# Ledger of designs, part 108: designed miniproteins, single chains, continued (2)

Each design is a single chain, and the fold is of that chain. pLDDT is the mean over its residues in the fold that is shown.

## One batch from the design tools (miniprotein)

Design m7751
Fold by ESMFold2-Fast:
Structure m7751 (fold): chain A 93 residues (1-93)
Amino acid sequence: MNAGELLTEGARLLVEASKDKNAAISAGSFAGTAIYAAEQGKVDEARAATDLFIASAKKAVEGSTDKEKAQEGLNKLLEAVRIAAEKAGGDVP
């Protein structure tokens, strides 16, 4: 999966699993912002968005009815952010 596919699937899983829909939606939104900032080389903005994503995702997982599904969603969002950050680090294919 590419970063965009991982972002979409991770956000979907986290929203479906969590009773705190606002925290789950915020996690997906901040993960997307982190990816976009990383792709633009805005390292400080990407880091700030990643911190907000982690905080929101933690709340969403804690409020989840299906912790395994919530953790899968979080893991996919973390991988999406990691792929974007690694690609932004100057590795030209």
Scores: mean pLDDT 81

Design m7752
Fold by ESMFold2-Fast:
Structure m7752 (fold): chain A 81 residues (1-81)
Amino acid sequence: AAAALEAASALLNAVAATDASEEQIVEAALALATALLALGVAPAEMVFGWVTADGRQTLVTLRVDAARVPRVVGVRHEDLP
């Protein structure tokens, strides 16, 4: 549980610290969703938002299927004020 959260956090930090692609951002969101499900957190849908160093915000929407596997539903980019 703690190791899964540490791995997900490290991936999120790596993505935030580099020229992160949308693919890397999605991978980080899936890793975090997997860690949360392993801890017994079981929402049917999750939205993860984060901001890169240049101020771009990316929102990743995930749906949890009947086997409790997170799947990407959508990725959205937002401009910060």
Scores: mean pLDDT 66

Design m7753
Fold by ESMFold2-Fast:
Structure m7753 (fold): chain A 96 residues (1-96)
Amino acid sequence: GPAEEAAERGARGAERGAEAASEGEKAGDAAKEAGGVLLAMGSGLGGALEARRHGDRAAGERVARGAEEAGRRAETEAGRRAGEAGARAALGMIES
């Protein structure tokens, strides 16, 4: 349903953010690194917000788990931080 689709988009966005942050760190591109973190945070927040609007806490929790998993799979500290930031944003929205 809409909450599940939003959770999938949020998790995928956090993964892309973590990848972009990692690429930025490897390239010495601070703007790309920061952009990756912001993408992960925005994706986590957006996915969790949509899940909350549908009253689907489990979908919001799936966004947080997806972002956390993206951080764990990251090869760089920047990618890890991006995933963690996305997870915190999602959990903050669900717990608000």
Scores: mean pLDDT 87

Design m7754
Fold by ESMFold2-Fast:
Structure m7754 (fold): chain A 88 residues (1-88)
Amino acid sequence: EAGEEIIKKLREAGNEELAALAEAALKLLELDPRDPFAWRTLGEAAFELGDYETAIAFYEKALAIDPNDELAKRNLAKAKAAKAAAAA
């Protein structure tokens, strides 16, 4: 549901390329809910919308599956920093 909402908001914002990538990631998760790449892609989509809380949740999901995903670690740190900056 969060993934579908992110796709809708990306299309409303005119970011159709990222919306298509998020849709592909959501379809991958329907086949394999333990795909860390798909969770990271949804996190990147949420981050682009400024939805840092949802981005953090998706990156944490990716890292729970693959704790050695260096890109997910970096993106999680960025999302946490962005959330803190937005709240300040």
Scores: mean pLDDT 83

Design m7755
Fold by ESMFold2-Fast:
Structure m7755 (fold): chain A 85 residues (1-85)
Amino acid sequence: SEEEILKELKEGLKELLLERGVDEESAEELAEKTVELFKEIAKTNDLQTLVDQLRAAVAQLRADNAPPLVVREMELVLDAAEKLA
């Protein structure tokens, strides 16, 4: 369900923030805000176009040797978008 997908996205984002050394309260708040932003974007945009743009962004981050945690964060957003599409 959409609710389960968004819950998994929030939990994954929180885990990454904790791994980056963000405190638990701030990680919870930032993950919640990111999920809310994602919900807004998903409602106002074509989901397939969003998936295509996120795939391109992940590929570019990998090509540019971006920090692994940044790539993983974008991959979590991509996974949620693919499951909603």
Scores: mean pLDDT 83

Design m7756
Fold by ESMFold2-Fast:
Structure m7756 (fold): chain A 103 residues (1-103)
Amino acid sequence: SLEALKEGIRRVLGERGLEDAADALVAYLEMLERGPEAVAAEEGRALLARAHAALLGLSEEELAELLDLAAEAGNRELVAAIGEVAAEKGWDDLAARAAELLL
């Protein structure tokens, strides 16, 4: 569920002192839940950029833990975002795992 995913993100990142990253990702997920009009809005684009920046700041281990949470929740958008960041950072095994979860 979305609530379980949001709780999991706050727990995993909060334990690591990454509350700002958790807030960015939760806001992004809530924006996605509102639908395509919210995503297309100026505020939605800003939240998407902030979420991407937050993911770029995470370690491979942190991204892998978030990928597990996203997969369990069936959140394909977060799985895709994690895969893109993993590919950008050259974490090929993590990127491949995210791609397989989207098949």
Scores: mean pLDDT 87

Design m7757
Fold by ESMFold2-Fast:
Structure m7757 (fold): chain A 101 residues (1-101)
Amino acid sequence: SKIEEMRKLLEEFEERVLKLRQEAKTNPDAAIDEIIELFREAAEKFESLGYHRMAKLLRDTAERLEAMKAAGAPVEEIFRLVDDTLAKLFIYLKIEEEIAK
């Protein structure tokens, strides 16, 4: 189903974020740049599949992450926004799953 495909995409996205969080311990600047790009790629993928609300959230978060990096925000604050966005995406998925049943 489309919902099962969306769950798999979000789980793969979460795994990539977890890997980048580990990489941030040794090279935070490069890891943050990779996360911003990952969010943009995910937004395009979700948009192409018709998940417009999730795509917009991902794009808006990528822009916020860029602004936070430019302002010299602490790495912990950047990852807090990343975590909050992931949590919201999984909540949206759960709502869609409940509606479909």
Scores: mean pLDDT 85

Design m7758
Fold by ESMFold2-Fast:
Structure m7758 (fold): chain A 94 residues (1-94)
Amino acid sequence: MKVYSREEMEEILKKLEALSEEELEELAKNAARAMAPAELADKPEVLEAMKQSIEAMIDILRQLLEEKDLVSANALIHKLESLMSEKLLEKIKA
């Protein structure tokens, strides 16, 4: 579990906002695999729900950073990390 600086969190946010629809779908697949039984993880319904959840979290992260609530922003990034595979988040951050 990593504590991010404001600059690191802003960089993560920009990369998350810049994700293509294809990249969001891949991220949603990895999140679904982490949260759903394997047989359900590839269902379009589950993938779309994960995509919507990720988009909502990106919006909340932006608001927290604008309000300079760095503690809540770090906590939200940590929740996103738990929903995403570590490899996916590393790719977004890189």
Scores: mean pLDDT 74

Design m7759
Fold by ESMFold2-Fast:
Structure m7759 (fold): chain A 61 residues (1-61)
Amino acid sequence: SAATEAAIARLEELAAAHPEERELLDRAIQQVRSLENMSEAEAELLVGLAEQEVRELRAAR
């Protein structure tokens, strides 16, 4: 879906900005790809959770 493709693009951009968290973001991308009926709201939530996790991990360093 368009929502899935947009979410993947945002997660790939986040991974490019934070290569140290690439493994976590690759898992998030795979999770998004496995969802067949993902809405825009669900895509936004998944991207937001990944962004939050990246921020939390970076703050812990």
Scores: mean pLDDT 77

Design m7760
Fold by ESMFold2-Fast:
Structure m7760 (fold): chain A 55 residues (1-55)
Amino acid sequence: MEKLEKAKKIAEEAGRKKGPRAGIDAGYSTGDELGLSDGEKQEAATAGAIAGIRA
């Protein structure tokens, strides 16, 4: 789904810049805004967390 990829990208950018908690928050917030499922929100939040840990 195109919306999921957008949420992952936003979450990863937030995580990379501000740390894993910011990536998680951005993933859930963007997922809610885009109307993603709970599983898709979790996937975006996980991507953001991983990006923050790696930074």
Scores: mean pLDDT 81

Design m7761
Fold by ESMFold2-Fast:
Structure m7761 (fold): chain A 70 residues (1-70)
Amino acid sequence: MEGTEIAKKTLESLKDKLSAEAGAEANGALSKAGAAKTPKEFAEILREEAKKVKDKAGQEALEKAAEAAS
């Protein structure tokens, strides 16, 4: 669970600079990753979800959040 809060704060900070659509996709991925039991699982889920995000800014935000969780 350590790192997940930092990743969430990182994403929240980036969300204000994203379009509503990119922000919604990033939020959805973070919510899904919230079920992870370790920072490693959290980062892995975020990286997998980033591959599904079509907006580049949203994808980059998820990658950065995964890096913060690691």
Scores: mean pLDDT 72

Design m7762
Fold by ESMFold2-Fast:
Structure m7762 (fold): chain A 89 residues (1-89)
Amino acid sequence: LPEATVVGVRLSVESRETPDGVRYVVVIDLEVEDGDGRRHRVTVELPFPSEEVAREVKERLGEALRPGMPFSDAVRTAVRLAEEARARE
């Protein structure tokens, strides 16, 4: 939905067991409104090996993701912040 607008953001951090060990997942629940006024829910999950890094990314996402921004910009911001955080490890 590249032209959809973010109307709501919910952020959480979850611990999950994987075959490669425990991962800390930043869960981004987005409510978006498309050009026809229809609302959709989209969940984006960003896994990290470190709980501290996951919490830092969640805090930065809370500052960066705002109602009114394009959905494509929200996704790009989330990916960028995740990549920056992983590059610091």
Scores: mean pLDDT 82

Design m7763
Fold by ESMFold2-Fast:
Structure m7763 (fold): chain A 101 residues (1-101)
Amino acid sequence: SMQKEIEELRARSRALNQKSLEYRQQGNFDLAAQYSYQSAVLMAKATALELESRGDLDTAEELRKSLEESKKLYEAGETSKSASVLTGSLLRVIGDELDKA
């Protein structure tokens, strides 16, 4: 089910984020940035699926565009920038949800 896929992506994202924090504490900033990027990718994919499932297709499409932009930055070696782009997009989505409450 879509709900199960979303839950699995979120769980995997949290595990990767934990690894990112562990590497940061060890001073391994390159691995920390890589795990942070992969964590953000999975969280963004989960969020896009949730938005699509409730009919918020425009917001989902913008998040998917952020995923593609982030991927290009990651492939160019700009790992920290790639994670920042996705984190910024996710925080904007969370902010929009709070404003609707």
Scores: mean pLDDT 86

Design m7764
Fold by ESMFold2-Fast:
Structure m7764 (fold): chain A 107 residues (1-107)
Amino acid sequence: SPELKEEALKALDETIKKVEEMKNQLRAEYDRYRDALTPEERERFEKALKEIDDGINQLRKIKSEVEKATTEEEILELMKKARDVFNKILDAMSEAKRILDRVRERL
């Protein structure tokens, strides 16, 4: 239905915006404590940020596919893919936060 598609697009827009805001907060905190991180911690943090960026790009691609979708089945399949991508983003965010928490506790 048109309503399902509109709700899916709104949910994707809200999720992408929230993830981008969280990523920006993590990057700002990383920049503040950059000199206090070990080379290994920097590498792991940068890898986590890359995984978040890759996930955001995947969500944007899924949004474009939802905009082109013509059936409810296509929309539901795309939203399941979006959920899986979002879970991977959450895992990467958790890793980034854990690294920053350890650094803060050492200061």
Scores: mean pLDDT 90

Design m7765
Fold by ESMFold2-Fast:
Structure m7765 (fold): chain A 64 residues (1-64)
Amino acid sequence: MTKEEVEERVKKEVESKFPEGTEFEIVYDEKTGKYKIRLKSIPDDVPPGEITRKLPDLEKELNK
């Protein structure tokens, strides 16, 4: 899967599952050979644990 295809798919999934205003980037880890999601910005009203619970599922989907 190309980086562009991965980014487009994750963007759609983040928009549906994460609160509006959440900023993220996709980073490829050459040591593990896996894509990871890095959070840049989280809306002030969002509990910290809510987003962290969803990240493993999204990262698993990226690395299928």
Scores: mean pLDDT 69

Design m7766
Fold by ESMFold2-Fast:
Structure m7766 (fold): chain A 76 residues (1-76)
Amino acid sequence: SAAEAARRAALEQGIRDAAESVLKALENAEKSGLSPEEILARLEAELAALRELARRDPSLAPVVEALIAAVRELLA
């Protein structure tokens, strides 16, 4: 249905926006000389947003969890 397609498109866009925000947060943190604690705090907020998107649509959970895992690997 059109409503289901619209909801899915909105959630997919939300995931893209959240992933882009995480990448921008990493770039900005490196550029601005933030402490590791400040970088982690900003990334935890973005990771919480990604988890909330997975809660709203379980079909997107594998993609969201893969993004969270990738971000955590970048921090290791």
Scores: mean pLDDT 70

Design m7767
Fold by ESMFold2-Fast:
Structure m7767 (fold): chain A 84 residues (1-84)
Amino acid sequence: GSAEQLRRAIELGKQEAETLKDEEKKKQVLDLLEQAEKYLEQGNYEEAIRLFAEAVGVMAEGLGLSEQAEEAERQTRELMERLL
């Protein structure tokens, strides 16, 4: 189901975050993804999507794509809301 897709996306996001060289951004991404996973387990899809989208934005910043971070967050949120 769509919740399973978000759960897999969170797991992949955690793995990708481990490759970030910026330790501050890595910590922020991992914290946001951990919170998203907890809300997903509680059935709070709105908060899970919001936190996952924020994590994608912070990850983009950590990858040197700061100008694209807001757009990446927005697109991720819209995609996940459409899937759930």
Scores: mean pLDDT 84

Design m7768
Fold by ESMFold2-Fast:
Structure m7768 (fold): chain A 80 residues (1-80)
Amino acid sequence: EMDELLERLREAETLEELEEVDRRVLELTVPKVHENPDDPAVQAEAEELLRRLLEALLERFRRLGVPQEHIDAVERTLAS
């Protein structure tokens, strides 16, 4: 479903659609990390997924003229 999320992100035209993609990323990564908190391979996979999607999301946010405040919120979501 990674490629599907990236496709949805590329096609997103509104902040609401971008927030939905962000929610889906969390739904995929949070349970995986929670179920395997001490597994470095699972952690690395989740971090790579979040990194790729965050980069694509930030590019889309900038194209849509999203306020820096919202961009900062996405970055904090990834960091935490």
Scores: mean pLDDT 68

Design m7769
Fold by ESMFold2-Fast:
Structure m7769 (fold): chain A 79 residues (1-79)
Amino acid sequence: AAALAERRARLEALYALARQIAELNRAKAKQLKETGTPDLEPEVKKYEKSYEDSEQYAALLQAQADAAAAQLAALQAAA
């Protein structure tokens, strides 16, 4: 009974963490870019890629949470 709600809450928590990781990587990339040091360009690209990877992962988690919510709604409508 509570398992679907717990699953959804866990997915939402993972999504929030993925979004935080994405924002941290984005902030670091921006900070390094604002420094204007050419030697840091590879580090900037590393953080930008990590941001993109984290955003993609967050999108996958959101899709899973949305699918779980839709499944729960369908089960509740059928009951």
Scores: mean pLDDT 76

Design m7770
Fold by ESMFold2-Fast:
Structure m7770 (fold): chain A 92 residues (1-92)
Amino acid sequence: SEAVARIEAIWQRLLDNPETSREEILEALREIAKEAPNLPDLKDPLVEEGRKKIEEIVEEFAKAYNLSEEEREVVRLALEALLKVRALKAKE
């Protein structure tokens, strides 16, 4: 619950600034990725299907922003955390 609120606050901050730089986007995603271990382990078929789409999104984002391997991993972890937050809120 607290980790969910923190991730939502970071994501909302990013959405409130549409002219955010590449570096600011990556820093926000790093903050979200750091919260990922604080989320419950969710065995949900919709989350598993979402993970496959995340791999495609990560590759497209990596091409658009010329991401390093470390930056790709940050984006992957952040998107998985956002997917878990969405799934947790859908169960309320």
Scores: mean pLDDT 77

Design m7771
Fold by ESMFold2-Fast:
Structure m7771 (fold): chain A 74 residues (1-74)
Amino acid sequence: SDADLLAQAQALLAQMKAIYDEAKKSGVVTDEQQVQIGAALVAISDITQRLDTPEARALLDEALGIFNEISKIA
């Protein structure tokens, strides 16, 4: 259902936030974390394009922001 897809996107965003918090503490992004964050962003993008709701768009915007911040840590 659309509700299940939205819940999945929310869970993936929470995973991205957790990775960002760990990366901020360590000052590094591991290869495993890089793969996970990239996969999560792709999945969120796919889900949000299918749902086409303001809530889904806000989720994608937040995910893109986190991805950009993680990219600065390297």
Scores: mean pLDDT 87

Design m7772
Fold by ESMFold2-Fast:
Structure m7772 (fold): chain A 79 residues (1-79)
Amino acid sequence: AEAAEIEAEMEAMIKTSGLTPEEVELVREATRALIAGDYERAAELLLEVHRRRVEREGDPEERARFLELEPALKEEFIA
């Protein structure tokens, strides 16, 4: 039930997010990893989606912040 609810929520977000098809694939893989209990894989995929969005949108400040915080964010997801 919770797994199906998480999938539905992620699909709704994808539909309204304006993500590229490649980013959508990464979000779906992250959702499946999360449901499977592979939190490290889910964190890696979600961080890659964020990195790609920042790269595409051209925000240099957010890029710098992401690079600085990436190790801490990964640990937060898998701790």
Scores: mean pLDDT 69

Design m7773
Fold by ESMFold2-Fast:
Structure m7773 (fold): chain A 89 residues (1-89)
Amino acid sequence: MWEELLKRAEAEQKRVDKLAPTIRENAAKIDQAAWDALQAELLPQVQALIAQIEANEHTNPEEALKYAEKLLELLVEAVERVEALVKAA
């Protein structure tokens, strides 16, 4: 259900909002190569999932929801990996 997914997305956004000041404060200490590698790995996957959601949202809402759930899982992984980079700094 989209409402449940939105609630989960809002929870992850709150995690990002809390983490953002620490990222800015420690920007010079974060491993730039690891950060660049993370973006190179995840950004194409995010873009592909968004494209699948857009392709299916009007014709197959169940498939769109599955891709949206996969996107949320990928964003959760991204937040966890960013938190690990910040803690390592």
Scores: mean pLDDT 75

Design m7774
Fold by ESMFold2-Fast:
Structure m7774 (fold): chain A 82 residues (1-82)
Amino acid sequence: SLARELLELGLADTEENRIEGLALLLRYYGVPEELIEEIKEALRKGDGERARELAKEAAKRITPEKLERLQREATPLYEEYE
């Protein structure tokens, strides 16, 4: 499952695994690959401001129902990990 893949990546506790986990989640909810790659690049460069701008753009491309599911899937995993 998506949740299991995200958890396995998070448990490895590397920056690259966290970035790939986010990419998997965004891909699952239908964010275009070009946007996903830009977000990954911003995160790898430590450009948090650019990453936030791109994340807002990605959210606009997700329907309200899918965005709610994304929040539901991501929040429990991050809370359990943190």
Scores: mean pLDDT 66

Design m7775
Fold by ESMFold2-Fast:
Structure m7775 (fold): chain A 95 residues (1-95)
Amino acid sequence: SIKGTATLGASDGSIGVGEAEIEEDATTVKAVGEIKGAPKAEGEGSTVSAIAADGSVASGTGTVKSDGEHVEIEATGLEGEALGAVAVGGGAKTV
């Protein structure tokens, strides 16, 4: 996995910054982080944005789960410049 920074949005509009794992094909993001004051949220169809280490951004939809402090987001099918940045800057790492 290639690690970058993800900006995570909760259902109440709260935004946090967390660590993202970007898989070698760059179409999947797994991101975890803390969004203080966010309500509990679970669901599909949330917007996810990932920022690769070079500052490139990819966005898509995925599943968000939040307990009000900790947010987990998984998304597949991300599109954007972050896909190219991950392919160039990261190199494939198996978990």
Scores: mean pLDDT 48

Design m7776
Fold by ESMFold2-Fast:
Structure m7776 (fold): chain A 76 residues (1-76)
Amino acid sequence: SRERLERIERELRELKKTLDEQDQQQVENAGRIFADRGRAMSLAAEAAAIASIFSEKGRLDEMERARELMREAVRL
């Protein structure tokens, strides 16, 4: 639904703003690669990139939150 998609986008934006500029660019690039496959797939790609970045930083709780958002986006 549009409401669920907007919620996922908002939550990913909150996670993304805690990252530095280089990591934010990596997330945005991941979203662009899948943009032609629809907004839900673009958001899933951004969520996967965010989860990978948090995994590298050892921020496991935020990594798991991003993984859950990815799973929600893929199901849209």
Scores: mean pLDDT 86

Design m7777
Fold by ESMFold2-Fast:
Structure m7777 (fold): chain A 83 residues (1-83)
Amino acid sequence: SSLDQLMLNEVRRRLLNDPRTTFTKDQVVRLVSQALQDAQQRYNVPQSVVNARLARVTATVNASSRTTFSKDQAVALVRQALG
């Protein structure tokens, strides 16, 4: 959906501006949570919609065999979770 694209763009923006080059699972989930909160404020998204997407991202991150993620790998994982 267009909303999922807007949310993915907020994740990309936060990753691009982050000085870290690698992220743990917990760091990816926290960054995505912050990006979705930014999208909620900017686009007036219901909290239930944000919570559902964060749950999907968290499940996808936890299911990954990777212990660390590059920025590109984090974006790909979030895109997979959001559709």
Scores: mean pLDDT 87

Design m7778
Fold by ESMFold2-Fast:
Structure m7778 (fold): chain A 79 residues (1-79)
Amino acid sequence: MSESERAVELVRSAAESSVLNGATSEEEAERVVKLTEERSVGLSLPEALRVGAEIAEELGSPFLATALRVIADTAEAKA
């Protein structure tokens, strides 16, 4: 998979976790995943994850945004 495709999978996983914790709705989670997929084409893994975090923040899901920033920082440190 491309870097951006891997980022979208991580965003989906984090979004699912946020829905299970009641921190975001299923509809908002799906929107974050879709917008990240559209806006992250050609980006590196940490860049795509940061785009996802920004989208989550814009849509009112600060818990998901924070989780995605942590994942992005971890991915950057291991690259």
Scores: mean pLDDT 81

Design m7779
Fold by ESMFold2-Fast:
Structure m7779 (fold): chain A 89 residues (1-89)
Amino acid sequence: MEEEVRKKIEEIEKLVREGKKAADAGDYDKAWQLMQKAYSLAVEAAGGDVHTGGRIFGLVSSSVVARELGDDKLAEILRESALELALKA
């Protein structure tokens, strides 16, 4: 069960990274599609709770941004917080 939750967080992180790359390339339509898919997976990781799903999505997105800015320690803290919320859902 913990392994499945970890895989979902990793997939959300991948979709957010790909969405950010699409936005940086000016492909905003693709960026929105990828971000919507990431949000939907975050809601699934939260057992269908849109409030907790929104928090998971926000933490993972912030983790991706922190890592791009070179703050690997903050990125890991945010990622672990998202994992903790998903495990409690």
Scores: mean pLDDT 85

Design m7780
Fold by ESMFold2-Fast:
Structure m7780 (fold): chain A 57 residues (1-57)
Amino acid sequence: SVLERIVKHDTGLSDAQIEEILALPDLESAAEFIMEKTGLSREQARGAAEALREGQL
């Protein structure tokens, strides 16, 4: 998806890491994973998690 590609470019996350994020049960877990891997703030990580999940509709 376009949103997945944008998040990948902005965060530097690999395809495998994105798949792992999408496999997580909720938005908060996804945001936590992104924070740990990228160093983004919780607010930014939550936004990225939302974008990835919307792209997987």
Scores: mean pLDDT 74

Design m7781
Fold by ESMFold2-Fast:
Structure m7781 (fold): chain A 81 residues (1-81)
Amino acid sequence: SSMIEEALAAMEEERERLLAEGREEQAKMVDDAIKYVEEHKDDPEVLRLAEMYLRAHRAGDREAVGMAIGHIYALKLEEEK
């Protein structure tokens, strides 16, 4: 999906920004979220969260961007249990 590819590109941009700022732990969380989205492209909840991330990123809503990444990362952690 074009939307998913755009969301992943926006997440990669955020990861690069965090690395440039020396925020390595947060950059790793974003990297883990990217991998989870790539592995679960057919999951409706993942699609919903990716769209939410893209909308928040385009709006410059930093709180909503953080919430979307946090929710995706939480799904990864739940799968590992």
Scores: mean pLDDT 84

Design m7782
Fold by ESMFold2-Fast:
Structure m7782 (fold): chain A 65 residues (1-65)
Amino acid sequence: MDLIMESQQASKTPLSNYKVGEKVLLLQGQEGVISAIQGDMLQIEVNGQKSWFRRQEIKENKGAV
């Protein structure tokens, strides 16, 4: 129960950590590029289509390597 459960401070990612031009992985398994950020909404371009996603619909931020 307490083997992997250590400090989880890094799990809280602020919205300001997202940058336009970064690549993200969506919960649907598709990768997209952030085109705009507006409050809790991120405009992500997937295959040339721009759509608004909520932060909770982003599985992983791949921009920072």
Scores: mean pLDDT 68

Design m7783
Fold by ESMFold2-Fast:
Structure m7783 (fold): chain A 68 residues (1-68)
Amino acid sequence: LSRKTQVLLALAKAALDSGVPVDEVSEIVDEMARQPDVESAARAGVERLGRISPEAARRAEEAVRRVL
């Protein structure tokens, strides 16, 4: 798996495990995939997730940091 794919999967898993709806997670992942690099993708995903659930964003940030 590419680093970017690992970051997308880590964030998606953390969000789903936190109870964020699949449709919202899908939109976040699509936005992350459009970012030009891994760091931008991670930032965009965590920021977007934070507007939905601060708890999910915190867990996602931890998960993403483990694969970056």
Scores: mean pLDDT 84

Design m7784
Fold by ESMFold2-Fast:
Structure m7784 (fold): chain A 85 residues (1-85)
Amino acid sequence: TAEEAYEAARKGYEAVSKNPLAQEDARKAWEYAREAAETGNPDLARKAMGYAGHAAGDASKYSPEAQNVAATAARKMGEAARELL
């Protein structure tokens, strides 16, 4: 669901907050996921998924744990985006 995607993005942001690149991408993913949940706009859900994917990529350079959390957030946001389509 969109709410699950939002929660996953928030947890991903918290996990990668020590990494400036991953933090910025995760922040954008969280913002778009929140707006998608509030409006039901599938384009915003897709943007959230894209930024979560970028955050996972950035995190993988620094921490396997951060990568796992970000990857989970990206997956849940992708699921929510597909439900809105």
Scores: mean pLDDT 68

Design m7785
Fold by ESMFold2-Fast:
Structure m7785 (fold): chain A 95 residues (1-95)
Amino acid sequence: SAKEEELERFREELLKEVEKNKSKEVEKEAVLRLYLKQLELEGASEEQLEELERNKDDTETRSLIVLAAKAGVPVEEVREAVRRGSEAAEELARR
């Protein structure tokens, strides 16, 4: 699809920047930018994208926001699923 082609081109550009700069900071930023682009193409809200970007250095918060966006549920529901155990979080991710 056009969205998959756009995501692949974006991924290739980020990979070139990672290879060029050889920095852990550039690598972390590239991973975050790829997630933001994927979520944007899948219809994530501007609020979800902004929250993810504000918490880019907080791996736990970032993971919860990404999972919530993919599942189409509030972040609080994901936190509760994680609190109940990994199996509950995996079930939510499969929705």
Scores: mean pLDDT 64

